# Designed miniproteins, single chains, continued (2), part 13

Each design is a single chain, and the fold is of that chain. pLDDT is the mean over its residues in the fold that is shown.

## One batch from the design tools (miniprotein)

Design m4422
Fold by ESMFold2-Fast:
Structure m4422 (fold): chain A 119 residues (1-119)
Amino acid sequence: SLRELARRAAEAAREMAKKSKDPGVQHLYEALAAVAEGLADPSRAEEIEKRFREHMEKAQEAVKGKTLTVTLRVRRDGSVEFKVEEKPATEAGSYVEIRMDAAAQPRELTLTAVASPAA
């Protein structure tokens, strides 16, 4: 179920945040954990939105002249994949993307967080 994928994504993101040495990467994983927790339990939206905003702002402050992208992919079979990419910043802006397959029971959940310098 989406809730089960989201719960696993939140746990995986929190673990990677704790293991990360880069402040930008740490805050992006914490932002993904907040998003995943919201997908698992929508009743906590207000608390989660505040925590999400705080981590996205801190990630944006931590990046200097670069765009940092963190991707977390969780599959129904329990597999988890992580990717961190760094590129020179060409545009300002930070965001999170949520992607699921179109099945009635999603097989895969992909969460992507991007931090770029403030404009």
Scores: mean pLDDT 81

Design m4423
Fold by ESMFold2-Fast:
Order: C-alpha cells, then structure tokens, then sequence
Structure m4423 (fold): chain A 83 residues (1-83)
C-alpha cells in the first residue's frame, strides 16, 4: 500500500474507462457504416489502452479492474474482426 500503488490503481481505472468508451464509440460507428479506417483506429486504440490498464491492474492486484480490462480487451478484439 504505497502512494505509487494507489496512483497506479487510479490510472488503471482511468485507462479502463477510456478503453471502454472507445469500444462503445467504435460499436456505434460500425452500426452507422462509418469509415472502416476510423473504426479500426478506435479499436486499435482501445486494445492498446485496455492492455495497459490490465498490466497496471495486475501490478497493484486490483482483481476487479483486471477482470473488467480483460472483458473490454475481448470485446475490442471481437469488434476488430468485424471491422
């Protein structure tokens, strides 16, 4: 329980929110037949951000954030196959 651990826990949660938001935006854009390049950029950003959230959450042993980050990553990867 260091100040650095608390800081990384907060950062992991913020990254998770960002990744989840990008996945939701990409999903909506796919339904609207938006530019495939724009959609892929959002999905790639979400995958990268979710991976960083997962790594930080594992370092601080935040099991709840780890599980949510894994779920967001899986959703982003599935969405990438459709884009």
Amino acid sequence: MTKEQIKNEVIARMLLIAASTDVEIARRKLKQNADPKEVKKLIDSAIDTAKRALELAKEVNDEKTVKKAEEVLKEAEELREKA
Scores: mean pLDDT 83

Design m4424
Fold by ESMFold2-Fast:
Structure m4424 (fold): chain A 65 residues (1-65)
Amino acid sequence: SEVGAGTEDGRAVASASTDLGFVTVPAASLEEAVKLAQDRAEELTKQAEENGKKLAKQVLELASL
């Protein structure tokens, strides 16, 4: 997942790209924004991976992999 940080109207914001979509989080500082976006991206990615692994295992059993 990709994480970015920037400023909007002088306020720090961070954006995270995950399988569940784009999330923009305002923060008090750029460093906090990046950390919050990374933490959120990791949480969403872990949830997506857990769901994906369950589906992938079922598909792999059907495909005889």
Scores: mean pLDDT 62

Design m4425
Fold by ESMFold2-Fast:
Structure m4425 (fold): chain A 84 residues (1-84)
Amino acid sequence: MLEELKERLTPEQLEILEELLRLASEAHQAAVANQLSLEEWSPELLEKVARAIELAIELLEMLGAPQSDIDALREELERVKKIL
């Protein structure tokens, strides 16, 4: 499924997806290792999460995803930014 998605993306969209997955993986590994609630995360970790959400929004807009899905991610980004 993920490999099929990569084959259908433009080179620019693929670069955004790869950076998103990298940031998401780093944030997920740190969160799992520390078992912390979002409010307890370090500013550096929160900035990585914020950047991953920003990239996800950009990619979804390029793919023509429903506005409701994009708006949900924007709300999540604002929550992360309020904790920073």
Scores: mean pLDDT 71

Design m4426
Fold by ESMFold2-Fast:
Structure m4426 (fold): chain A 72 residues (1-72)
Amino acid sequence: SLQKKLEELKKKLDSVRKEKIRETRANFMKAIEDAKNGKITIEQFAEKMGLKSVEEAKKVLEFFGIDPEKLK
């Protein structure tokens, strides 16, 4: 039935979504590590983390124990 085919498609899409979530988490962890090591700017951190503003980026950095003033 059409419903069974849609359920199978949904399971395949969920697998692809899990892969992308894993990849996104790895990218976020790398951005945090790069910020800790002073390798990226606050603006670059915001962009990599998908944040809407530099102010949000500063709050995220402070949450992870990173001084935003060390990022140029």
Scores: mean pLDDT 77

Design m4427
Fold by ESMFold2-Fast:
Structure m4427 (fold): chain A 79 residues (1-79)
Amino acid sequence: SMDEKIEEIKNRLLKRLDELKERAEKRGDEEAVALVDKAKEYLERLAQHLIDNKYSMEQIEKIEEAVERQLEELKRWVE
């Protein structure tokens, strides 16, 4: 189902954020940890919004690509 695909994408991206958070915590970088936590909350809210508003597969794929780019930028900033 579409909801299952959105949840799969969300869980995959959350796992990447969890790894980024763990590295930031090991460095004692409280600012980076807070930024990753905000990104995780944003992803949870975004996934729910996409499910609730019945976005098409094409729209979801475009949003996934945009979020992946934002995550790569976040990674460069926090690492």
Scores: mean pLDDT 86

Design m4428
Fold by ESMFold2-Fast:
Structure m4428 (fold): chain A 86 residues (1-86)
Amino acid sequence: AEELEKKGEEAEKKGDYETAMVYYQKARDEAFKKGDLEKAARSTLNSGRAGAKYLESQGRVEDAKKVLEVSTGLADKLLAMAAAAA
């Protein structure tokens, strides 16, 4: 999971937002399998940010805003679940 998140960060630094999104999604899936809701929330937010940047590069500004809103809302729910489980 941590290695996948680093690969996502490296892709994002290169402006390869599609590749970054894929690695962050894989990191999220691994975090869910481990029950690490805080890491799943972080990877969800990172994936949403990368996806929004990709959509902005395609001129799809309104879709980018929706992706950010959805990913932020999901991350907030995951963090609330993590807090409730602690």
Scores: mean pLDDT 83

Design m4429
Fold by ESMFold2-Fast:
Structure m4429 (fold): chain A 93 residues (1-93)
Amino acid sequence: SEEEKKKLEEELEEAKEKAKKLRREAVIEGASLTVRALGEYVKARAELSPEEARELGGEVFERAGKEEEEIIKKAEEEAEKLLKEAEEKKKKF
């Protein structure tokens, strides 16, 4: 009973660390998409007309923003699931 409580507490701490890592990695990945979009826009400004570069910039940043939102949402859902599963195990004992 005391050994089982310690094990459940360790599992909850591990779940919290995994959740934090998932959220951190998602933020970094999302940020990398925005940096890549900026690079594509800068290149477009050098190679294309001002109008074409502006149009491409709008598309590339909109796409990057949507992908970032999806990555963060998926990571948050996975993090919440891990925490909920660990908390439910602790409640059962």
Scores: mean pLDDT 85

Design m4430
Fold by ESMFold2-Fast:
Structure m4430 (fold): chain A 85 residues (1-85)
Amino acid sequence: MSKENREHAADLIVNRIQELLKTNPELALNIIKKIGELIGKEINLDLNDKEKLNKALNELKKLLTEQSAEKLMEISRIIIEELNK
């Protein structure tokens, strides 16, 4: 397969988080906290406000596109590990 595109990887991560927010919101919030710690940015999600949630997810996507491919791989690993416990 071709080399991972940062925008594509960011989209996959955000889409996975959106799916988790519907099925296991507490796990999704824990993953987002770990991503924020890894990136050095605080990411706040308001599950009761769809507009704020969408804005925060868009901001997360922007932050992710600024990361290296190596960092995006680590984020993907965090998601996989949390899902496999």
Scores: mean pLDDT 76

Design m4431
Fold by ESMFold2-Fast:
Formats: C-alpha cells, structure tokens, sequence
Structure m4431 (fold): chain A 104 residues (1-104, ends at bonding distance)
C-alpha cells in the first residue's frame, strides 16, 4: 500500500459474525480499524513500521474479543505496518492460526 492508501473490506468470522475492516498505510506505519455491522468503531490499532505483524494480529484478535464478546470463531484479518501487509486468521484468545505476508 502507498502512504495514505486505504483498503476496506467485509470480513466474516467462522461463527458468522460480520465486521467491516479498514486498513490505512501511514508514513509511521499502519492503522487498522474494525467496525461492527452498524458502523460503530469497535477496535482501532496503530501499527508502527518496526512492529511484528503477527504480534499485531494477536493483539487485534484480543481487542476484538474484548469489544465483541459474542464472537466465538476464527477471525480473518488484514493488517499493515506501511511496508508489509499481513493476511491472517486468528482466534479470540489471540493465537495466530494462519498468516501470509506480502509487500504493502
């Protein structure tokens, strides 16, 4: 992703819960925002360029579990630190089950 570029997508957890995800690349890293089906921001995570994206995915999963405790399944996530993009599947306990990295 280029600086200031934004990727938006709908993601569905394995239990059928739908979220709207927004990933923005910044000069200092990336910003990941997750919205519920009503458009309410439930999680916002700032990811610095030096951050491990797998660790960030675990933190995001834990934050979603705290904000949306009804979610019981695996959650697909897209994250960026501005230099790389990670597509991951995480559980609500903060474990990264699967992950693939690409250039941002």
Amino acid sequence: MEVGETLEMDVTSSDGTVFRQKVTATEDGGIVEVYDENGNLIVRLEIPKDADLREAAGRMAQAIAEAAPSVKGAIPLILSNGERTLAAVVDVDGNVLEAVEAPA
Scores: mean pLDDT 76

Design m4432
Fold by ESMFold2-Fast:
Structure m4432 (fold): chain A 90 residues (1-90)
Amino acid sequence: DPAAEVLRELEAEFEPTVERGREAIENDDVETLEEQLTLLGAMAAAFEVAGRLDLAERAQRERDRLLLEWARKHGKLDEILELLEKRRNR
């Protein structure tokens, strides 16, 4: 099943993607951070379509954590919280 193989590969890349995002925040590497946030969002969407709601929720939580951590570091916490709320409200 090609879909099962893709999901297994995404699951294996999940923790490395989160770690790269944290390192990007520490190094103020916005380009790398944006890339990792995009990958986590794509992983969440893929897991949701596959019915892996637990993994989809986990990917979204880690994406939101990275975004909020970056926002706290740069004094943009309120702005990012508003963006996350708008995403939930469609």
Scores: mean pLDDT 80

Design m4433
Fold by ESMFold2-Fast:
Structure m4433 (fold): chain A 94 residues (1-94)
Amino acid sequence: SESERNRERLIRAIRDVKEAELGRLRYYREKNKPSEEEKKIIDETEKRIEKLAEEYLERARSEPLDPERVRELFDEFMREVSRIRKEMKERIEK
């Protein structure tokens, strides 16, 4: 069905963003010699990204999805991802 196809696309998009974000954090950890405090911030950020992705995957699985709702959920997810990234950057730069 169209709803099932929309759901599969949204689930894939959420997973792709999650993998990309976790990959960026892994790269940062390997490229930089983070302090113990910075490592803690990175670990907390990884857990926040994982929890956020799980929340939006649950919503994607449970909600009726037309194309507009898919866009709204993905836009909201990306906004929250951006917020988590900004908060991590601000915590490390202090």
Scores: mean pLDDT 87

Design m4434
Fold by ESMFold2-Fast:
Structure m4434 (fold): chain A 66 residues (1-66)
Amino acid sequence: GIEEAAEVGAKAGESAAKALNPNASDEELQTARLAGGQDGREAALELGAEKGAKSSVEGAKTQGGE
């Protein structure tokens, strides 16, 4: 879900920040987590909306069942 995407994004952001800046402060890591979480949530919302719309059209036009 969106919450899972946000959590994954936050973890990825923190890991990336540590990889780029091994001496990153706790505040910098928290900022990276927030940014990553926000990006993950936004990406999931965008992809979900687009995928849902496209899937509905494709489902009506082309059968995907064998």
Scores: mean pLDDT 69

Design m4435
Fold by ESMFold2-Fast:
Structure m4435 (fold): chain A 90 residues (1-90)
Amino acid sequence: GLGYRAAEEAVRLLEEAAKREPKDLAAMFGEGGVALALGMGRAMGLSDLETARLSRKVLEGNLKIASGIAREAIERALRLVDEALRELEA
């Protein structure tokens, strides 16, 4: 559902940012962290809500070290995950 789709889109956005600025590790670490959250969610049967919350925590952590294109991608990914969380918690 919504949480898994938001996390998948976040991975896509961060992968694109990492390809554009390979020296910016924040996008690469963000991509890897959210991809791990997705993999764990699928393997452990986490809910949409749990997967979205885990993805949000990863993105928030990486935002603290992010700059430029990586920061923009992480902020956009956070908006998508936060939108999914609002729908899931409503």
Scores: mean pLDDT 82

Design m4436
Fold by ESMFold2-Fast:
Structure m4436 (fold): chain A 95 residues (1-95)
Amino acid sequence: SMEEKRKEVIKKMLEEIKKILEEFLEKYKNKTVTEKDVEKAKAAILALEALFLELEGVSADEIQERAAKLEKSLDSLEKIVEEAKKALEKVEEFE
């Protein structure tokens, strides 16, 4: 029961992070990014990196099995994170 509750919390956090980064990328494409959008995107990336650090404490075999099952949904998130990081670097170069 505790393990299932943690899985559901992590899933909701990942979905929220994805939503934040997708909204940031849409605003970046439309040239409507604000300082608040930049801070929100940075916070989302930091939260994702913190989640991955916590997951590194789980056994490698369990991570591989779960990663394989979630690969399709996580592939889109990885691409979105990479695109958001590149967009943030370009914004910061001109600040």
Scores: mean pLDDT 68

Design m4437
Fold by ESMFold2-Fast:
Structure m4437 (fold): chain A 94 residues (1-94)
Amino acid sequence: MKEEALKLIEEAKELAKKVKNKTLQKHMLDAARALKEALENPDASVETQIGLILRAIGELENARSLLDPKDKIEVEALKLLEEAHRLVVKVLFG
């Protein structure tokens, strides 16, 4: 599950790099970074882990507000990030 979450984060990052809306791209990449940091710092406090997850949620909400539902790359990148978020929460708090 941790390995699958990391794979989804990396796939989302590669798609996000192709996103032309630079503001949307930044929010997607910032969400991916927060999720990856939460997974790669198992010795971090619960408060730190929750803070990173809340940051990822905020960045995903910003991405959803800017998303063009007709842009297949943007839609797929967000979908992968939302799936990664679900798995990260299960790995850390499941």
Scores: mean pLDDT 86

Design m4438
Fold by ESMFold2-Fast:
Structure m4438 (fold): chain A 104 residues (1-104)
Amino acid sequence: SVSEILDQGIADLRALYEEMVRRNESDEEIRLRLQVHVIATLSEAYLEAKKRKDEKVVEIIGELAREIAAVIKQGDANNESAETLLERILALLREARERIEEVE
């Protein structure tokens, strides 16, 4: 389900962040890798929602994508840490996941 895709995306983002911190990757590199992974997760969720012809879920994923793009842009403008970006993305993914569960 789309909820399962978002749950996996949340788990993967946390694991990716922890691994990159353990490897002493730069904050900039971590931010870029988190962004790439979120795009992949959102793309998978969108395609699953379209395959199911669930117009409400498609709308929720579209809103989520716009909100995540705004958070990334604002974080870059404010020179926010990778940890701050991760927490903002995870909060948006969790909120969207709860909204989707209510309509599935």
Scores: mean pLDDT 88

Design m4439
Fold by ESMFold2-Fast:
Structure m4439 (fold): chain A 111 residues (1-111)
Amino acid sequence: APEIEVSAPATVPAGGELTVTVTNKGDEDATVGVAVLRVLPDGSELLVGNGVARVPAGGSATFTFKAPKEAGTYRVVAGALAGEATPEQEAALALNPEAADSTDTKEVKVV
């Protein structure tokens, strides 16, 4: 099964570049979706960026996002499907990677 791990910086400057690396530590190739979510004061989340990539077993993919101008708390969420995804599955992963069976999350502060 895919076993993904997210690497992201703890802080990023507002309007700077947010680089996210997803590593597949699992034994099979994966299609990985990544979402960047702004955490609002009420605990609700807004999607501010996303992407999809193929990540082979033991491989990594890098996603680059422009950090929002709004300082605050953001979550980077990655989710994986085993093997090759259809375009419809890729869209679903990009919109809601947390629904995948293999997931990882990092908190990032925009400062």
Scores: mean pLDDT 84

Design m4440
Fold by ESMFold2-Fast:
Structure m4440 (fold): chain A 57 residues (1-57)
Amino acid sequence: GIPPMTKEKIREVLTAFKPKNQEHAEKIRKFILSEADPAQKAQTAADFDEIAKELIP
């Protein structure tokens, strides 16, 4: 099964990879969404965007 992509996991990924800019962040976002349950993609995208707004310049 696909493990749930929680807000905590998204934060861990962004903290580990430390995106340098929006282009790098967009590549990570696409990867995360490709691993997400289709039913959760909208919520996963929203959680990513919220965390990315804080961590990415």
Scores: mean pLDDT 73

Design m4441
Fold by ESMFold2-Fast:
Structure m4441 (fold): chain A 65 residues (1-65)
Amino acid sequence: GTYLVTAKKTIPKVTDNSLTLKKGQKVLVTNVKNVNDAFVKGTVTVDGKKKEVVLNKDYVSIKKL
């Protein structure tokens, strides 16, 4: 399924997150899977290629579309 991910705060480039988002920025993520209580993983498309990313649940809102 496809999910809408919205940044609750500005997320810089960090070692635990390969995705950088500004506060309020939205991105479409597919194949969302729970990693643990703090993190989920999913797939984003960057320049036509699929990339797996890890998202901190405290920094984002995730909504199923």
Scores: mean pLDDT 72

Design m4442
Fold by ESMFold2-Fast:
Structure m4442 (fold): chain A 100 residues (1-100)
Amino acid sequence: MRDAQYRRRIRQLERQIQRDPNNSTYWQMLGSYYMRLGDYTRAIDYYQRSIQINPSSSGYTGLGRVYMRMGDYDRARQYYQQSLNIDPNNDVAIENLNSI
């Protein structure tokens, strides 16, 4: 059931991206949904696309969270540190970095 809801949101985002492919927020949202679906390869691709358009603290935090779920703590640490370089007050990045 939750997967079906995520797939509906993904379809809406894909249509929005067709009209505005340079909106980094839409790519970041796709990364988040694919991470929740357990498709970490696509999640990484979409978060990286978002960061290429607009490097953001939340985008780097998203990559860190994907690598955490994959068990790649070295890469997760690097991305959380990059997130904090952009926004030192990102509490999600601080909490997750302190967990590894």
Scores: mean pLDDT 87

Design m4443
Fold by ESMFold2-Fast:
Structure m4443 (fold): chain A 81 residues (1-81)
Amino acid sequence: MKEEAYERGRKEALEFGRELPGRARERGWSEQEVFDAIAALRERGEALIEEGKRTGDEEKIAYGQGILEGIAEALELSLFG
């Protein structure tokens, strides 16, 4: 279902945001490497939307939109900090 795909993407991005500070500490990541990881997730969301538009896959579009929304919410909640 489109709604389930969206919520899955949003939840995954929020979980990524919550885990990212701990992962960065464990790996000794720079601030730039943290930003690169966030950018990679955003690119994945955008690629899913574009592929879904190309193939008419509404669930794929919703999943990608969910990821992008989850990133925006994670930034608002300062989960990446």
Scores: mean pLDDT 82

Design m4444
Fold by ESMFold2-Fast:
Structure m4444 (fold): chain A 75 residues (1-75)
Amino acid sequence: SGTERARRELARLEEAMGAGKAATSEPLSLADLAKAWGISPATTSRALRGLEALGLVEVRRVGRKIVLTAAPRPA
């Protein structure tokens, strides 16, 4: 399970999103995103898929790198 670890990773991810780290100004590698979010590359990969599935970010692939755009919220 690891529910407590998952909640901590989610909290750090939410903090990073609130700090504007859900959007990238340039293409970044997964490792660079992991550093920016303060979580592991494996967790970053899973979190990225989850955020995209929830519609919180838009993911675009640029060669071997990723560009993230934060999805606009109605509120």
Scores: mean pLDDT 70

Design m4445
Fold by ESMFold2-Fast:
Parts: sequence; structure tokens; C-alpha cells
Structure m4445 (fold): chain A 70 residues (1-70)
Amino acid sequence: DRERFEAIVRAVAAGERFATADLYAELSRLPASLFQPRPGESPAANVLRAFRTYGVAAELTADGYVVAAA
């Protein structure tokens, strides 16, 4: 849901990390008016794009987590 995803985005911006698969599951619960997955984008690419819509630059770690970009 929207509020849950926004809370996760704020937590990542504050220095927490979340698994890409868990973030993609949360993203998939958002209405199409807020976010639409692009055909051919990976789950990770969709998650990073969603984070940019909330003003947060994020990147992937080697172990499959999403963290705030420096």
C-alpha cells in the first residue's frame, strides 16, 4: 500500500537497507496512477525508478539490497 511504501522509502533515505524482492512486492501493491512497471525492466530497475519519484536516489548492493545513494 502507498503509506507502507512511502515509509520504506523514508527508512532507506535514513540509512536502512531492504531486499530488492521485498521492495518489488510492496511496489506491486501500489495503484497504477502512482506507479506503473515498465515492460522489460528488471524488478531492481522498477524499484530504483519508484524511489526517484519520491526524490530518493537509491542503488543496489552486491548482496541484493537497496540503499540510499551517496
Scores: mean pLDDT 77

Design m4446
Fold by ESMFold2-Fast:
Structure m4446 (fold): chain A 83 residues (1-83)
Amino acid sequence: MSKEEVISITAAAIRYVGIEFFVQWAEKHKDKLTPEQQEMVNKLKELVEQAKKAWKAKDYDTFKKIVDEAVQVMEQLEAQLKA
């Protein structure tokens, strides 16, 4: 594994940990979310589980792609929460 690959994977892993933390927080406060926001949280939860599977398989390319998709969902949810 190259130095550039390690840095790239590390950056994705940091984002993954942040998303996992947010999903855990949101699940505890699910009753305070709109149905649309609950759907976004459920999608994030599914993406988190798929990312875990890719990480266990050492499929870091798939892991990075799933994390990138999860970041897009997080940005959409953040936009709704700021409205």
Scores: mean pLDDT 83

Design m4447
Fold by ESMFold2-Fast:
Structure m4447 (fold): chain A 65 residues (1-65)
Amino acid sequence: SAEEYRRRLEEVRRTAKEQSAAVKAGMDLKEAFDRLAKTAGEAGFGVFYNGKTGEFTVVAARPIP
């Protein structure tokens, strides 16, 4: 349902905020990205890191036809 999708998206966004804050606090970018990518992938989402803002961006993953 749309509510289930929103819940999963909110969970991944929360993790993205946490990992973004961790990188700003000195955590290795690759380690933070690997943790977030695993969580997002399991939920059906992709992630990108914006070096200019220091933030992770969550995007919807699409099935390959």
Scores: mean pLDDT 77

Design m4448
Fold by ESMFold2-Fast:
Structure m4448 (fold): chain A 85 residues (1-85)
Amino acid sequence: DELEKELKELLEQYKELIEKVKNGSTDLTREQFEKEYSELQKRINELYKKAKELGKVSEEMEKIVKEFDKLKKEFEALLEQQAAA
């Protein structure tokens, strides 16, 4: 319950962060943004691992992690494209 809610909140924060970069509305440098992105990734992975240890992994948590992995790949492609420009 609490772990699932926290994972959802982290995923939404991650989506918002990516969207701000795409729109150019972020006050963060690329390096600062990458650091925040990495911290969010770490927290999501740690929460999922803890849920597994407690035997409390829901199907919804699995979907959140899969969506996060997809967004991660898309974001990395975006950063590479912007660095090349």
Scores: mean pLDDT 76

Design m4449
Fold by ESMFold2-Fast:
Structure m4449 (fold): chain A 76 residues (1-76)
Amino acid sequence: AKGNAAKGATLFKANCIACHTVKGQGGKVGPDLTGAKAAYLEETIRNPTKGGSKMPNFGLNDQQIADIVAYLETLR
């Protein structure tokens, strides 16, 4: 589904910003997500433990994942 960047910003701030930075702002537990690739973001959010990461599974649906990806795409 095509994402909504404004909804993605809200979801990112609620669930992601405590551990991840965008443009250097946020938590420093995980990597900076500025310019991250959409396919990599979708896989990591859907399967956060695949790489041995401490990232929790937030139970996000495909539309919510697409919204977060659309938000991060605006930060390129």
Scores: mean pLDDT 69

Design m4450
Fold by ESMFold2-Fast:
Structure m4450 (fold): chain A 77 residues (1-77)
Amino acid sequence: ALDQALQHLEKAIEAIRNGDYDQALQHIRKASSHLVEAGLDTLAMYLDIVAIGAIRNKDYDRALETLRAVQEEIRLA
């Protein structure tokens, strides 16, 4: 679950960098699903609300910061 969440977060970061925002949203949702499977519901909610909200607002820098923060939180767990 956590390794799959990390893989999808990395793919979301790549998608944002490439301007593929629909792909980024798909990968964020898949990462969130794997976080829920791992029992990290609060982190999944944070990811969905903040990262998806940032992309919808075209605040891609905030989206990238959020994805990186979630990756670091998973690595420290």
Scores: mean pLDDT 86

Design m4451
Fold by ESMFold2-Fast:
Structure m4451 (fold): chain A 106 residues (1-106)
Amino acid sequence: PAPDTGLERLAARVASLPTDEEKVEFLADVVTELKNYIRLTYNNDLDNPFVQQLIRRLADALGPALGLPSSVVEQAIIDALKAIKDEKDYEKQKQIAAQILTQQLV
């Protein structure tokens, strides 16, 4: 599927969740999947311009779904990705991402 279609579906999913806790848990999974995609496709390089553009597009799609400015969502995603960059355990990546996203978005 086209990346744009994927982002729209993701934003719709987040908007449909009934609680901020469920929204953050789902977003933590999304950020963890994005981290592993960046590792496999961009050699874990968070400074890659394509990675930065993807994060910005994701934040622009999720901002309205979360009722937050896109800039706040973008920074939360960046901070979460940086915190889990060198973590190899998926469950620990998700837990760390959820903690940072809760602190920044709730």
Scores: mean pLDDT 82

Design m4452
Fold by ESMFold2-Fast:
Structure m4452 (fold): chain A 56 residues (1-56)
Amino acid sequence: GLYRATAPVPQTSEEELELREGDVVELLEEVDDNWWLARKDGRTGRVPKSYVERLS
């Protein structure tokens, strides 16, 4: 399913995916209780669960 960033997500490490508000990502798997592994435009990285909402 597709998810939308509800706020800007800064890339603070190479493991993280930088997002702008309104960016759409595909969730791949759960990393831990606070982070998902997501993909945007062929890039993969961790995103905070609290910063994304489900579109479908």
Scores: mean pLDDT 79

Design m4453
Fold by ESMFold2-Fast:
Structure m4453 (fold): chain A 67 residues (1-67)
Amino acid sequence: MSIEELKNKLIDLLIDEGKVKSREQIYELLRKGDFSVIEFGPIAEKLGISPQELADVVVAMAREARA
């Protein structure tokens, strides 16, 4: 699975679980350095990836949010 596919699945999962209201809110939180909505272990398990792969995706999104 590509990083772009994982980003989209992560965003969809967080919205579906009511953790965030929109893609925009996720990027706003990441811009502030707020990772509290991302419980790495449980979310990585639900996405079928390692916590390290999830961390790489989240770091990439945070860099995009600050650009």
Scores: mean pLDDT 81

Design m4454
Fold by ESMFold2-Fast:
Structure m4454 (fold): chain A 85 residues (1-85)
Amino acid sequence: LLEEALRELERALEAARAGDLEAAREHGEKAVELLYEAGHDELANRVRELVMKGVKALAEGNKEEAVRYFEEAIRLVRAALEEER
């Protein structure tokens, strides 16, 4: 589940880089859903806030800021995955 959430966030990041608002939102929301399913409620809440900010930045035409938010979300999920070792 965490690895699947990470994959969805990586897809959201690629969509954000391409300026694809719909794809970035869809993949970002899917990642949050997977994190809740995995029982990582606190992480899911934090990632949801970052996804919302990234989608908003992308909608406002600020692709650089959107990319930064999705990269931070990926960093948080990678850190959680490392903690499961």
Scores: mean pLDDT 85

Design m4455
Fold by ESMFold2-Fast:
Structure m4455 (fold): chain A 99 residues (1-99)
Amino acid sequence: SRKELWLESARRSAEGAVKSLEKAAELDKGELGEKAREAKKRIEEALKGSPKEAAETFREEAKRLAEVASQSEDLKVANILIGAALNAIGASFSFELYL
């Protein structure tokens, strides 16, 4: 069904967000890495819930990650967090299209 394709798209985008957040946490042992670890935890929890709750959580996390990246002096980590934010917004959109 078309819905299954959107759910698969959401899962792939979510996986991309998680991988980017893991990379950010590996590169930064300070505040940015801590925010990446907390974002990953919230995203993984959201994936255990309803698609509607996942869509909402991924949208909020994309916004938070973009704001954190915009305030970062570490351009390499900031760029990875922007990648995570883009994957998170993609997951949110795909979960909404699945609904």
Scores: mean pLDDT 87

